Designed miniproteins, single chains, continued (5). Designs and how they scored, part 55

Each design is a single chain, and the fold is of that chain. pLDDT is the mean over its residues in the fold that is shown.

## One batch from the design tools (miniprotein)

Design m17892
Fold by ESMFold2-Fast:
Structure m17892 (fold): chain A 120 residues (1-120)
Amino acid sequence: KRKEEAFKEAIKLLEEAAEKYKESNPELSELYREEKKVLEDIYNKKNIEEQIEKLKEIHSEIAKLLTKNPELAEEQLELEERLIKLLKEMEAPEEVILEFGILGGIAGIIIGINKVIEKK
């Protein structure tokens, strides 16, 4: 699989996620659109340090929305796992891959907490 194909697949995943939530969670939809733009800039090697800072900000806002709507966390974890696989195929910077890993970890924690609350 070519790096360009992996990139196109990652962009498509974010577009599909944004479209899915445009009516039910417009804030999350817009964050996915911003994340897509950051990933495009990372792929085009535009000021990687600045893009990583933007990515951290976007991921912080997504994490807040997941805390408010914990039912979204399972799908977010699946999305992050798929994106991480594609980012590795793209040979994205390790710092970028780590940032997606952190958001996936946060989603996993939210899933765990929600399951404990549901069982009680």
Scores: mean pLDDT 83

Design m17893
Fold by ESMFold2-Fast:
Structure m17893 (fold): chain A 125 residues (1-125)
Amino acid sequence: LVIPKGSTANQITLLIAQELVKRGVLESLNVSSLTELLNTPEGKKLHRAVKLALQGLTGLDENAELLKGTEYTVAATALGIYFNSKALDELINSIREKKKTEVLSEEDFNTILDEAVKIEQKKKS
């Protein structure tokens, strides 16, 4: 998943929801718009996770443009909060420690996303 530079927390929420539906993790959610997504309990939960990640990392509101290079850090942190997985949190922390940076790349985020999907698919098996 590619998150465009200057994406808001609201746009990140919609992009993550669309990708999770595409990968079969979130079934039958209406991800055609943020409004439709937020009419669902699961969409509200994901949006809350993104807002908590944004507040913890930046102090900005969900409509503000993110600082360049923080989009993937917010998205990865939101996945950790949303899935509430210790294994996912440990992966995020391991990547940060190895790279000696608080800012995650597109590759780092997609590694975290792939692990989140794998964990959720195992629960269904």
Scores: mean pLDDT 75

Design m17894
Fold by ESMFold2-Fast:
Structure m17894 (fold): chain A 58 residues (1-58)
Amino acid sequence: DDKYIEEQLKSAKEKLEKMSVEELEYAVEIVETILELEPSKVAQEALKLAKEVLEKKK
């Protein structure tokens, strides 16, 4: 991935790690909805990352 995508995903990961489990579950729902409207590689990676962070916090 290019540097811009890597920076965006790193920033997203830091924000997701600061969220509560409930906030993360809501964020996953939002990202899934976004993927239905505008499927993108970045959104798919963000969803995967959000689910991984959620699993880690459980």
Scores: mean pLDDT 74

Design m17895
Fold by ESMFold2-Fast:
Structure m17895 (fold): chain A 93 residues (1-93)
Amino acid sequence: SSREAVLQKWADSLLKELEENFSGEKFEKKIEEFKKNKEKGKSFILGLEAQIETLEEYLKTIDPNSELAKKLKEVIERLKEIIKKLKEALGIE
């Protein structure tokens, strides 16, 4: 329970960081940076995709009905939304 509570707090913290860094003016500035350097943008997207793969592998090792699994699924979906917006903005599909 204590380990699960720590991991849930970590997932909640990560969701807040994603909201802060990938919304509004902060995200628009990052998109404009990547429009000027598409290779940097592509590399960044690959990094986010690698994070999703790592989280999906971790999900296979825990109870799929746990609160932790629910939180990690929320993180994965948020990362997928960010990737989709980046690909659309950079013309990478």
Scores: mean pLDDT 84

Design m17896
Fold by ESMFold2-Fast:
Structure m17896 (fold): chain A 87 residues (1-87)
Amino acid sequence: SMEELEKARELFEEFLERLKAAKSEEEIVQVVEETAQRMKESGLSDELKEALQKAILAAYTLKLSGYPDEKVEEVARRLFEKLSEEL
């Protein structure tokens, strides 16, 4: 539904803000773990959770690889939009 998609986008945008603020590998891992817990408690559909997990994994991988925050956000948002369109 549109309401579930908006909730998924809000969760994802909060994740990206927290990821941008993370300065160490430990902080990056903590952001991912806390986001995963919030997803479990969110009540979102399994399909939206899978789309979020894939976008989160992409952002996490790029952030750990030393890509600029702007590039991490661009790629991750593009992937989430593409995956959510397929639902």
Scores: mean pLDDT 86

Design m17897
Fold by ESMFold2-Fast:
Structure m17897 (fold): chain A 69 residues (1-69)
Amino acid sequence: REALEAELARTRAEVERLAAEVRADPSNQEAIARFRELAGRGLALADALGDVATAEELYAMAQEVTSLE
């Protein structure tokens, strides 16, 4: 459990960084693809841990990135 919580925290930080890159350059297909991969992984980890707050935050970031496309 602690290992999954640490992985979720790291994944969330990476997703936040990639969301910032997409906001700076919405044409960056590499950043968008990496964001989608890590956001999906983060949502799966949050679901496995029952972390609703983190899942909602990741979902909100995914909606923001989708609106920029």
Scores: mean pLDDT 78

Design m17898
Fold by ESMFold2-Fast:
Structure m17898 (fold): chain A 66 residues (1-66)
Amino acid sequence: GAAALAAQRAALVKQMREDLVNSTDDQLPEISRKYAPAYAALIAAADVRAGETIPGGGFVKPKPLP
């Protein structure tokens, strides 16, 4: 649910912050590259979940392949 996505986001932000604290400004592009795809995936998942929880509309998860 939304709480699980928020927890995943918080964990990702914590890891990113720890890397940032232990890194120089010169390493910021590498850290951004490392975390950007995971963060984008979490944002996309949050949008899907918001759609699923809106009454009368929203995204329905595709069924497993036969």
Scores: mean pLDDT 61

Design m17899
Fold by ESMFold2-Fast:
Structure m17899 (fold): chain A 70 residues (1-70)
Amino acid sequence: EKEEKIEAILTDPKKAVELIKNMTAEDYRELAEYAEKQGKEEIAEYFRNIAQWLEDVEKKNKEYLEKLAK
């Protein structure tokens, strides 16, 4: 369940890495909002930073693919 995944991320950082590898930038933003509502501001900021980084990577990948388009 979504709530069980979030609890695992908040209580076990090692398990969080395993769960996180299958998530998108939008998923990270949703987790950040949930953590913020739970009063976990440091965790919320962590997820916001990851979401921003993923968005930056997606933008760079799009620019790179456009360069390869012939």
Scores: mean pLDDT 70

Design m17900
Fold by ESMFold2-Fast:
Structure m17900 (fold): chain A 91 residues (1-91)
Amino acid sequence: RKPTPEVEKVREALKDDPSAAFAIGLLRALDRPLTKEDVPLLGNAALAQYVMDKNLPAIPAASTVEELIARARQAGADDIVRTIEKIKEVL
């Protein structure tokens, strides 16, 4: 399976960010071109992994980037907020 140009752009933007490892893993599982509408999908996956790793209460999935960033900030997940902003800039 060949990565789409959008997948490579996101991977390149996140290559030096260890907190983005889970988002990069999800990108490899996707078998389609990425769009700006995929930012909530990638961000929700990264936030869910962060909450599990920190043993925090489960956070419901957000349908918009703005809601997702608000939930990540409320959880203290500043690394996830940065990851979402990087994905948003590339897509």
Scores: mean pLDDT 67

Design m17901
Fold by ESMFold2-Fast:
Structure m17901 (fold): chain A 59 residues (1-59)
Amino acid sequence: MDEFRAEPLDPENRRLKVTGRVTDEAARRLAQLYPNVKELDLSEAPDLTEEGKAALAKL
């Protein structure tokens, strides 16, 4: 499985660009690292599974 990558798109970390595969655990890591995230840019994550999408929905 490929690892995901999350990059802040603004200095307030309100928008993140996510690439790769996201799991439930990865979504929790994102919440811990970026508690102010309000928008996720998934344009570079075309291979997201249904599980990954569900995990992101928990944020």
Scores: mean pLDDT 65

Design m17902
Fold by ESMFold2-Fast:
Structure m17902 (fold): chain A 65 residues (1-65)
Amino acid sequence: MSEEEKEELKENLMALFGLSEEEAQEIIRRYYEDKWSDEELKEWLKKEFGFSDEEAEDIISLLKS
């Protein structure tokens, strides 16, 4: 993923889900660099941020796009 694509994804996560810049960067890092599974990321998002199943799935879908 390019630096420009990472920046746009970060901005979208912040705007759509109310995440901070640091939180959005951590989500991107865990998914793309640490290679977390969709299920691992979903459970972490629900636990850490209080997202619903649907919100966590929307975040993962955005990360995959």
Scores: mean pLDDT 82

Design m17903
Fold by ESMFold2-Fast:
Structure m17903 (fold): chain A 76 residues (1-76)
Amino acid sequence: SWRQRMLETLDRDAERMLEDPGSLSEEEVRDIIDALRAMIDAIDLIEWLRAHGLPYPRDAAELEANRARYARDLAA
């Protein structure tokens, strides 16, 4: 799905930031951090939607599965 492709892109960018931060500009690092924060917020939204029986994207479970990893990336 397009969300799986987005998650793969974020995962690659986060990995690059952690392994070789010197290859990234200050703005690129900030953008990656902002994207990770937005992903965590999106997971919270999807969880809220599910709890209230509202429709949500099919890949919501994949976003939730990656929540802990994104939280660790933000803490690093």
Scores: mean pLDDT 65

Design m17904
Fold by ESMFold2-Fast:
Structure m17904 (fold): chain A 77 residues (1-77)
Amino acid sequence: NKFEIILEAIEAAPDKIALAFYTLLDRLDASEEEKEKLRKLISTIPVPESTDMDLARALIEAEDEEELRRLLEELKK
């Protein structure tokens, strides 16, 4: 499930991608309920000092779960 992996990525590295992810929410292939959950999660994160827009975009546009897991591992480094 792409949505669950994306949530895991935000939880693992909120300071790296959460703000960038907020700007890309309208591109995410998810229900309005899921998008609302993401908006609320992001709004609880402290002001980030940096964000990785390219990683956030890659997560949203990934074709399969294996690619999503690879990107998640990059975030954890």
Scores: mean pLDDT 66

Design m17905
Fold by ESMFold2-Fast:
Structure m17905 (fold): chain A 72 residues (1-72)
Amino acid sequence: DRLRDLLGRALEIIGRSLPLEVAKPVALKASNAFLNGDIKGALEILRKAAEQLPPDARREVERLLREIEELS
């Protein structure tokens, strides 16, 4: 599924760029929102996490989140 693939890629970037204690709660909350059909809630959680990323990783995650939003 394209949406799940895009979510997975965003979570992978966040997971490798942020400490586990920050990345793990973000992954759990975003995944739960997504599984419940709350795409907007998932995107909000991921956008807030992206603010803590280095500039290159942030731009990549923001591009993925825009694609998810356009497909939703």
Scores: mean pLDDT 84

Design m17906
Fold by ESMFold2-Fast:
Structure m17906 (fold): chain A 95 residues (1-95)
Amino acid sequence: DEIEKLIKEAKKYLENYKKTKNLSDLNDAANYLVKALYLANVEKAPDELIDEIYEGMLEILELKEEVFKDPEEIKEQREALEERIEEARNHQPKK
């Protein structure tokens, strides 16, 4: 429930960024997904929610590449994201 709410808020800010091109909306979207990923890891959320978080964070990284044109920094952020997602997926599911 809380994880799904955070994902929904992130998607809202991401859509706002596509309309406004305001970097603060992109940063807010990223912050909501980081919180969602943290809770998904702690609560051992189902893979479907982890996949939604991963897809959203990957889209944010693609948008950051277009704006900042720093492929080395974005590559490091993508690798860190993939590692965190792998950690979340590898946790045992809740009873």
Scores: mean pLDDT 78

Design m17907
Fold by ESMFold2-Fast:
Structure m17907 (fold): chain A 80 residues (1-80)
Amino acid sequence: SLEEKRKKVREIADEVLAKQLAERRAEIEKRIKTEEERKQWEEEEKEFVETVREHLEELINTYGVDKVYDSLLDSKASLS
């Protein structure tokens, strides 16, 4: 169903996002010198995640779930 496809798209997007965030966290961890910098980065990451999720919903509404799903699978394959 369309609803199941939307759920799968969100799951794949969350997996890709989690991997990218883990890589970013590893790099940022080496550069953060203060707790204030860490808190500021955590807030920025939260805003970024929300923006990415909103953008995903907008793409699904604009292009349809099938096109977004295919694009996401292609992106995941190139990251593997």
Scores: mean pLDDT 76

Design m17908
Fold by ESMFold2-Fast:
Structure m17908 (fold): chain A 77 residues (1-77)
Amino acid sequence: SNMEKAARYLNQATIFNLMQDSEGAIKFIDKAHELALKDGEDKAIEVVREALTSGKNAKNKKTIEYAEKLIEELKKK
């Protein structure tokens, strides 16, 4: 499913977050949320919220900022 593939991309993003590789993390967050968006905006927001939690756990500030901005963009029409 799209959500199962998105979860696999989020796992890769988590690895890059722990490495403090914000560029790598953001790349896989983008892949994950684009797949989830095919199942709906609510699913894309769910995926990006999980990415935000991952960024916070890793203390990767660029990933946190990116995920927060993306959530706000997804909440708009």
Scores: mean pLDDT 86

Design m17909
Fold by ESMFold2-Fast:
Structure m17909 (fold): chain A 64 residues (1-64)
Amino acid sequence: MMTEETVKQAVDILLANGKYESAAHFVISAAKIGVNVKDTAKELAAALRAAGKEDLAAEVEKYA
């Protein structure tokens, strides 16, 4: 089963490559399969807001 550490590592790589939509979808998918993504979702939502991706930030924030 996927762990939050694995999700955070994947999200960090996607963000480093400017893949905001992929990072958001990865976190949401992990949450739907029962991974506790609370801290990662909070950090990602802040990063998405800083990048001007308000709609993606709002979707991810539901899991924070």
Scores: mean pLDDT 82

Design m17910
Fold by ESMFold2-Fast:
Structure m17910 (fold): chain A 104 residues (1-104)
Amino acid sequence: SAELERILERVREITDLLREAGKYVDAGDLEKALEKVEEAVRLAREMAEEFPDDRALQNLTRVLEELLREMKENPDDAKLIRRRIVFGEAAATVLEMLYLERLR
């Protein structure tokens, strides 16, 4: 239970970082958006290493790593980046819902 609450807090931090990244993309500040996504990827990787058998966590990490790669390879495609950030937010939200059900 305490461990699940700690995981939930970190998943919420990832969601907040992605929301902030989206706001920076909307403002045209792709460099700051990249910094926020890099932090989200770091947190996701740390959790995925701690819980290697959690398929939902592994999937979120992959989604965020693909987003980070796209931002580095195609930084001028702001619309695609914004769409991928929304997808990452959705993946993190689903993960949060799954952990909330496990706490019941």
Scores: mean pLDDT 87

Design m17911
Fold by ESMFold2-Fast:
Order: sequence, then structure tokens, then C-alpha cells
Structure m17911 (fold): chain A 74 residues (1-74)
Amino acid sequence: SESDLVTEIYERLGEVEKEAIENNLSLEEFKEKLEELRKEMIEKIQKTLDPETAARLIGFVESLVKYSYKEYEE
């Protein structure tokens, strides 16, 4: 469901952020991990949801990834 995917997105993003902090990842390494997560989540969304709902949730994922990247850069 959409709710299950939203929960998974937040959990997976939190895991990537935690790993980046705990392992002192460089900005480039963190960016690469976020890009991999973005691609994985988009593929899963497209396979699971209708096109309209998928487009909205993909936009949400894109926004979260950009926000996480910017916060880590600062």
C-alpha cells in the first residue's frame, strides 16, 4: 500500500543517514547512497502503485533526498 511504502521510505532514509553519521561518510559517499535509495524506491513505487499515486510519491522521495543531501552538506 501507499502507507507501507511511505513507512519504508522513512525507515530506509533514516538507516542511510545513520550509517553516514556513524561511519563518517564523505558528502560524495552519502550522495551516492541516497541516489541508490532513490532509484530503488522509485522502481518499487512504479511496480506497486497506479501511475497518478506513483508520480506523487516519487515527487515526495525526490524532495526528501534533496533535503537530506543539503542538510548533510551544511
Scores: mean pLDDT 80

Design m17912
Fold by ESMFold2-Fast:
Structure m17912 (fold): chain A 60 residues (1-60)
Amino acid sequence: SALSDEVLASAFAREDRDGDGVIERKEFPSEEAFAKHDKDGDGYVSRAEFNAVVQPLLGR
């Protein structure tokens, strides 16, 4: 299932408390949770990586 861009953007914005366009390790409850979302291992969760993870979860 696919979510609308506005829903995904809103969800990302809630996690991106700094508003810098990426989600950093400090914004996750644990480093393990962050690592599961950071597929590229670059130390940041981009909108594309976030969408790839949360879309299956929010598609209900």
Scores: mean pLDDT 66

Design m17913
Fold by ESMFold2-Fast:
Structure m17913 (fold): chain A 90 residues (1-90)
Amino acid sequence: AREAAEAAERGAERAREAGDEAGAKAAEGGAEMAREGEEKGSPRESALGAGLAAGLSGIGAGVSRIAGYEEGARAAAEGAERAAEAAART
């Protein structure tokens, strides 16, 4: 979950660099949820938090694509993939 949160935060930073504020906010929300799961000390809650991080980052990618921010969409999608991989390892 900590790894998933960090991946989502990196995705948010790249989305912000591309000018995609909506994608960045979605990825940041996912990172917060992943951290909350980790803090509860439950492997199941950690996995749920990491899954939410992946989902929210993916939504950000979709919004970026619709708005024409291709680079922001790519950054958010990359964050979602890394968060999903971290969730799978939990």
Scores: mean pLDDT 63

Design m17914
Fold by ESMFold2-Fast:
Structure m17914 (fold): chain A 71 residues (1-71)
Amino acid sequence: SVDEVLAREADDFIRGAEGSYERAIEAAKKGDIVTATNLAVAAALQYSAAGRNDEARKVIEEVDKAIKEAE
């Protein structure tokens, strides 16, 4: 069904978001602010596409904190 297809697409977005978030934190720890910010935005958009708006917001907050801690 269409609902089953959408559920699989949501899972794909969540996996993509998790990967982008992990790379964003790694970039932040290395002081690569541009890469960290771009990957955090990508992760947030993917979480939002999956309907996980709270996780999208949290990703931005956590990456911003990691950037500030690396300074």
Scores: mean pLDDT 85

Design m17915
Fold by ESMFold2-Fast:
Structure m17915 (fold): chain A 74 residues (1-74)
Amino acid sequence: SMDDYKERLLAEVERALAELIERERLSPEQVAVVDTRLKELRARLAAAKSVEEAEKIAIGELGRTQREVAELRA
C-alpha cells in the first residue's frame, strides 16, 4: 500500500541520517537539525497524495537536511 511505501521511505531517510550522524561525528546542534527535519518529513509524507509526491518529499528533505548539517560545520 502507499502507507507501507511511505513508511519504507521514512525508514530509508532515517537510516541514511543515522549513518551520517555516526560517520561524521555530528555535534548536538547538527543532531537537533536532523531531529527537526525528520519530524517535518513525517508530517509531509503523511500528507502526500501519490508515490511520486512521497518520493520527491523524501529526496528533498534528505538533501535539505544534509545541506543544513554541512552549513553548521564552520
Scores: mean pLDDT 86

Design m17916
Fold by ESMFold2-Fast:
Structure m17916 (fold): chain A 95 residues (1-95)
Amino acid sequence: SLEALLAALRKTESAKTLKEQVDGFIKAVREHWKDLTPEEKVLVLRMAVDIALFLKNLGAYKELERVIKEMEELVKADPNLTPEQKKYLEKIKEI
């Protein structure tokens, strides 16, 4: 559920480095992805777009590359992939 993903993200708020915060986001999304509705998956991909833009603006290109790659792998492996989910993946890849 989205609530379980958000609860996992709240646990990473004590993380001191940008890398640890990004690792926490990727882990939470990977662990909860299969339990999300199609609409919740779109919300997570929108969050990933915002995170990717934030990382780009910080010049954190290594962390940006990791977010893009992990989201691409999750979306491509999903047998129930929707056109809206593909649209947000393309937005992430264009960052």
Scores: mean pLDDT 80

Design m17917
Fold by ESMFold2-Fast:
Structure m17917 (fold): chain A 96 residues (1-96)
Amino acid sequence: DLAALKERLRAAIEAGDIRGANRLLQEIVEMGRNASDAEVARALGMSVATYRRLRRRVLAGEALLPRDELETWLIALGFPEELIEKALALADRERA
């Protein structure tokens, strides 16, 4: 259930768990594995090319996504700017 995974992702970011947030992004990608890339991209409101790029990075098992890709993913999922800024700050801290 995408809505349930998005809510868990929000809660992880609000709790300061950026690694848990990245794991939930992997679960969102995995949920789409039996659907076509076009169907998943449409459901997420992004282009097929953007979805394929973000999926590759998430599935590569990176503990933290690159800043630009994390931001693009969270924007595509419809999260508010304040939550996105918090997630990016948490990822920057974890990388330091």
Scores: mean pLDDT 75

Design m17918
Fold by ESMFold2-Fast:
Structure m17918 (fold): chain A 76 residues (1-76)
Amino acid sequence: SANQLKLAAELLEAGNVDGAVEIMVKILQADPSQAEKVASIIWAVKNYETRQTAYQKLLSELPQPLAEILKQEMEK
């Protein structure tokens, strides 16, 4: 949902990578079509270390099919 996407973005900006990843996993498991919006949230993170840590942790927590969809959106 839009509220979950907003929460994930706010958690990432606060440096709460674990909380953000938990919410993003739930979003993508419920609706894989949200992958573009999730990728946009990750790319909007200005801190490089936070962005990379969140992306790598999200890939490790996602089932393989969802991880591949996210990678495709992140590589655009």
Scores: mean pLDDT 85

Design m17919
Fold by ESMFold2-Fast:
Formats: structure tokens, C-alpha cells, sequence
Structure m17919 (fold): chain A 108 residues (1-108)
């Protein structure tokens, strides 16, 4: 449980840095591949969005189960997990909107 608490705390800090970084600067850091907490959080969310968009139909359920389990381990409810999955699957939703929803769920 100590490792999960530390992982949750680290993720919260990364998400807060991402949300506090102006959009233009965040995009610059991502494009440059900078190892900042903000860019790291953005890269993780982008990777999840791409994985869901690109996964083969036969593998989609297994990928969704993996995401569900990872979010459950971070302390999210089933309702919060389903909301985040919907945001990740929507191409119109920004990385910061997903980060905000995840941060709100983690701070409960």
C-alpha cells in the first residue's frame, strides 16, 4: 500500500504541474521530449488515447480491462473509471480536460 500511495502522490504532482503549465509551453515541452513532470503526465495520457484508438478490435476488451485495473489500483471508483474511459475515447477532448478529471478523482 505504501508504493501505491507514493505512485498516487507522484501522479497528482505530475497532473498539477501539467494543468499549471500554459498550453503553448506544454506543447513545446512535449514536442521537445523534455523529461518534465508536466510533459510526462501529458505523454502518458496521449499514449492511453493512442492505444485505445489504434488497438485491434479483438484486443480492445483486454486493453480496457488493463486500464480499469490500473485506475482501480489508484483508488478510482467504477463510475470515475467509466467517465475517464469516455473522455479518453473522445477525440475532441483535450489532454488537459482528461488530466483535470483524473486529478479530481485522485484527490477524493
Amino acid sequence: SEQLKKDRETLIEMLEEMLNTPEAELQRQIAAGLPTPAAGAAAAILAAKKALAEVAEEDREALLEKFREELRQLGLSEEEIEELKALLEDPSVSLKEIARALLEALKK
Scores: mean pLDDT 83

Design m17920
Fold by ESMFold2-Fast:
Structure m17920 (fold): chain A 59 residues (1-59)
Amino acid sequence: GSLLDLPGVGEEEAALLRAAGYRTLAEFAAMPESEVVAILRDRPEVQAAVGMAIRELRE
């Protein structure tokens, strides 16, 4: 699946994640909270959306 298939993840979030090397749902699901904060440091609203998407993917 695509990162864009995740709830709360848009084109900007997907672009930032791809730039950091997270291209697949498996890589995304394994992302630690510290990495989310580091990649999305200046985008707190995007951090929240990505955090929710990771939690839903882990359900």
Scores: mean pLDDT 71

Design m17921
Fold by ESMFold2-Fast:
Structure m17921 (fold): chain A 92 residues (1-92)
Amino acid sequence: MYREDFLRALKLLQEKAEKAGMSEEEKEEILEKFKEEAEKLAKSSEEEIEEIRREYETESNPTRRLQGAFALAIIEEMSVEEAVEELRKFLY
């Protein structure tokens, strides 16, 4: 379920990248920054993960809920490598 929300977020990013006419260098910068953030999320403590999950469960705003689902997908449902590879597919 979190993985589906993650893939939906990537599709929105693809649409923005196409509209903006992003260069190969800008796409690589986005991938690098995303990998660093994903690695940071993967190192989250049990307490930090519980707080993210609680916020996701209680959040009524669709955009913030989607952000929580994105973080939880990386933490619980997919590896950093899988997340980076999915993003690469949407940027290229």
Scores: mean pLDDT 72

Design m17922
Fold by ESMFold2-Fast:
Structure m17922 (fold): chain A 94 residues (1-94)
Amino acid sequence: MKKTYRVTIRLSGPGDGASMARAAAIAITERLKEAGAKVLSVRIVESTAHHAVLELIVETDLSREELYRLVEKAAQEAADKTNAEIVELRVEEV
């Protein structure tokens, strides 16, 4: 049965927050599409010089744990490219 999840990612790094968030959004969206998930919305909730908060609404048959691991991997790959750190990653069923 398809479930809807809210994914929240908080990033910190030396670069521009909007750039870090955009890199993460691209990587996560690509990985989710590969897994057959539907990305219903993508929002950069906050961006400053060194911080960003990204929110996605995702519809998928994946469990919360499977979705968390997939997003964590994609977000980490993007963070490594921008020298950013993942401060928080949340996956909540809505």
Scores: mean pLDDT 86

Design m17923
Fold by ESMFold2-Fast:
Structure m17923 (fold): chain A 96 residues (1-96)
Amino acid sequence: MEAEAYARAQELIKQAAELVDQAQKLVDQAEKDPENAKELYEKAKELIKQAEEKVAEARELAAKTTPEQQAEIDAQVDGILSQAHSIEARGEEVLK
């Protein structure tokens, strides 16, 4: 059902947002602790990878929802991916 697909997609988006927030905190720690920066960034990359997998599943579920719900899910997914890419770029800068 459309409602079940939408609810599952929203749960995945919520989980992905939480993973991205955790990744941001790890990169913030890496900036403060250069000796452990590489390990902290590797953990952040793993969390971002998990978030990307969850938003990909949410996007697949969006195809089973209404066009309005698909647009909402796509916008939320784009927001999470944009934040994830920003965190990755910042983490790479810390390791220079």
Scores: mean pLDDT 86

Design m17924
Fold by ESMFold2-Fast:
Structure m17924 (fold): chain A 79 residues (1-79)
Amino acid sequence: MTLEELREAIEYLEKTAPLLLEKVRKQPKEQQQEIAKKLEKLIDETVRFVEEELPGTEEAERLIELLEKFKEELKKIAE
């Protein structure tokens, strides 16, 4: 993973996460829980990958913060 790819991922996530959260909120409760579970797993894998590939960069820290915030919002929706 390059630093440029990391910056693109941050921009994509900032634009896309709110839209995805809105889409999840409109689903039935059982589907919200299933989607949240799948996305939480993907988020955890992505955080691990970023920590291993580009540790200690400001961009990596920012992406991890955004991913953790996105995960927290998904958990709240799936309650």
Scores: mean pLDDT 80

Design m17925
Fold by ESMFold2-Fast:
Structure m17925 (fold): chain A 80 residues (1-80)
Amino acid sequence: SEEAAKAAQQAALEAGGSMTPEGARTVWDVAQGAVDAGSEVSPEAGRGIAKTAALWSGGSVNDEAAFRAAQAAYEAAKKL
């Protein structure tokens, strides 16, 4: 949902990074896919996805910002 994308974007911002709406939607799509498949997204995998999504969509995140963005998206996806 848009709320999960917004949560990822906000978490990245709070950790000193930036993520575009497109990057945040990519992180949310991956998190929702994992929840729907009944799989877990490891913190390492989440960081990788968030970093790649931010980079390709024109954002910038360090390890901490990427981790927090992925965690926020995954938690929001689990509540849907």
Scores: mean pLDDT 72

Design m17926
Fold by ESMFold2-Fast:
Structure m17926 (fold): chain A 95 residues (1-95)
Amino acid sequence: SMEEILERVRELIEQVKENLDDPVKALQLASQALTLLMQGVDIGSPEEIERIRELLEELLSVASQLKDPGAVATVRGQSGNLLRYIEGKLQELKE
């Protein structure tokens, strides 16, 4: 369900915050969160997709605090495609 996706993503974002100095673990956690957010976009209403966008923006904010610049770049890059997908999906769902 959407609520389960959103709850799990929030938990993963908190775990990323706890692992800012461990780029391997932080990337694994961030990638799992991005996968769940993408699944949420596929099944979500416009209002739910906006909530997904808010969590994606929170994840990106947290990822910007990662100590490894390569890890920051990786999360930003992976998020770029999801942001584009969100924009397209919201455009299709708006009247």
Scores: mean pLDDT 86

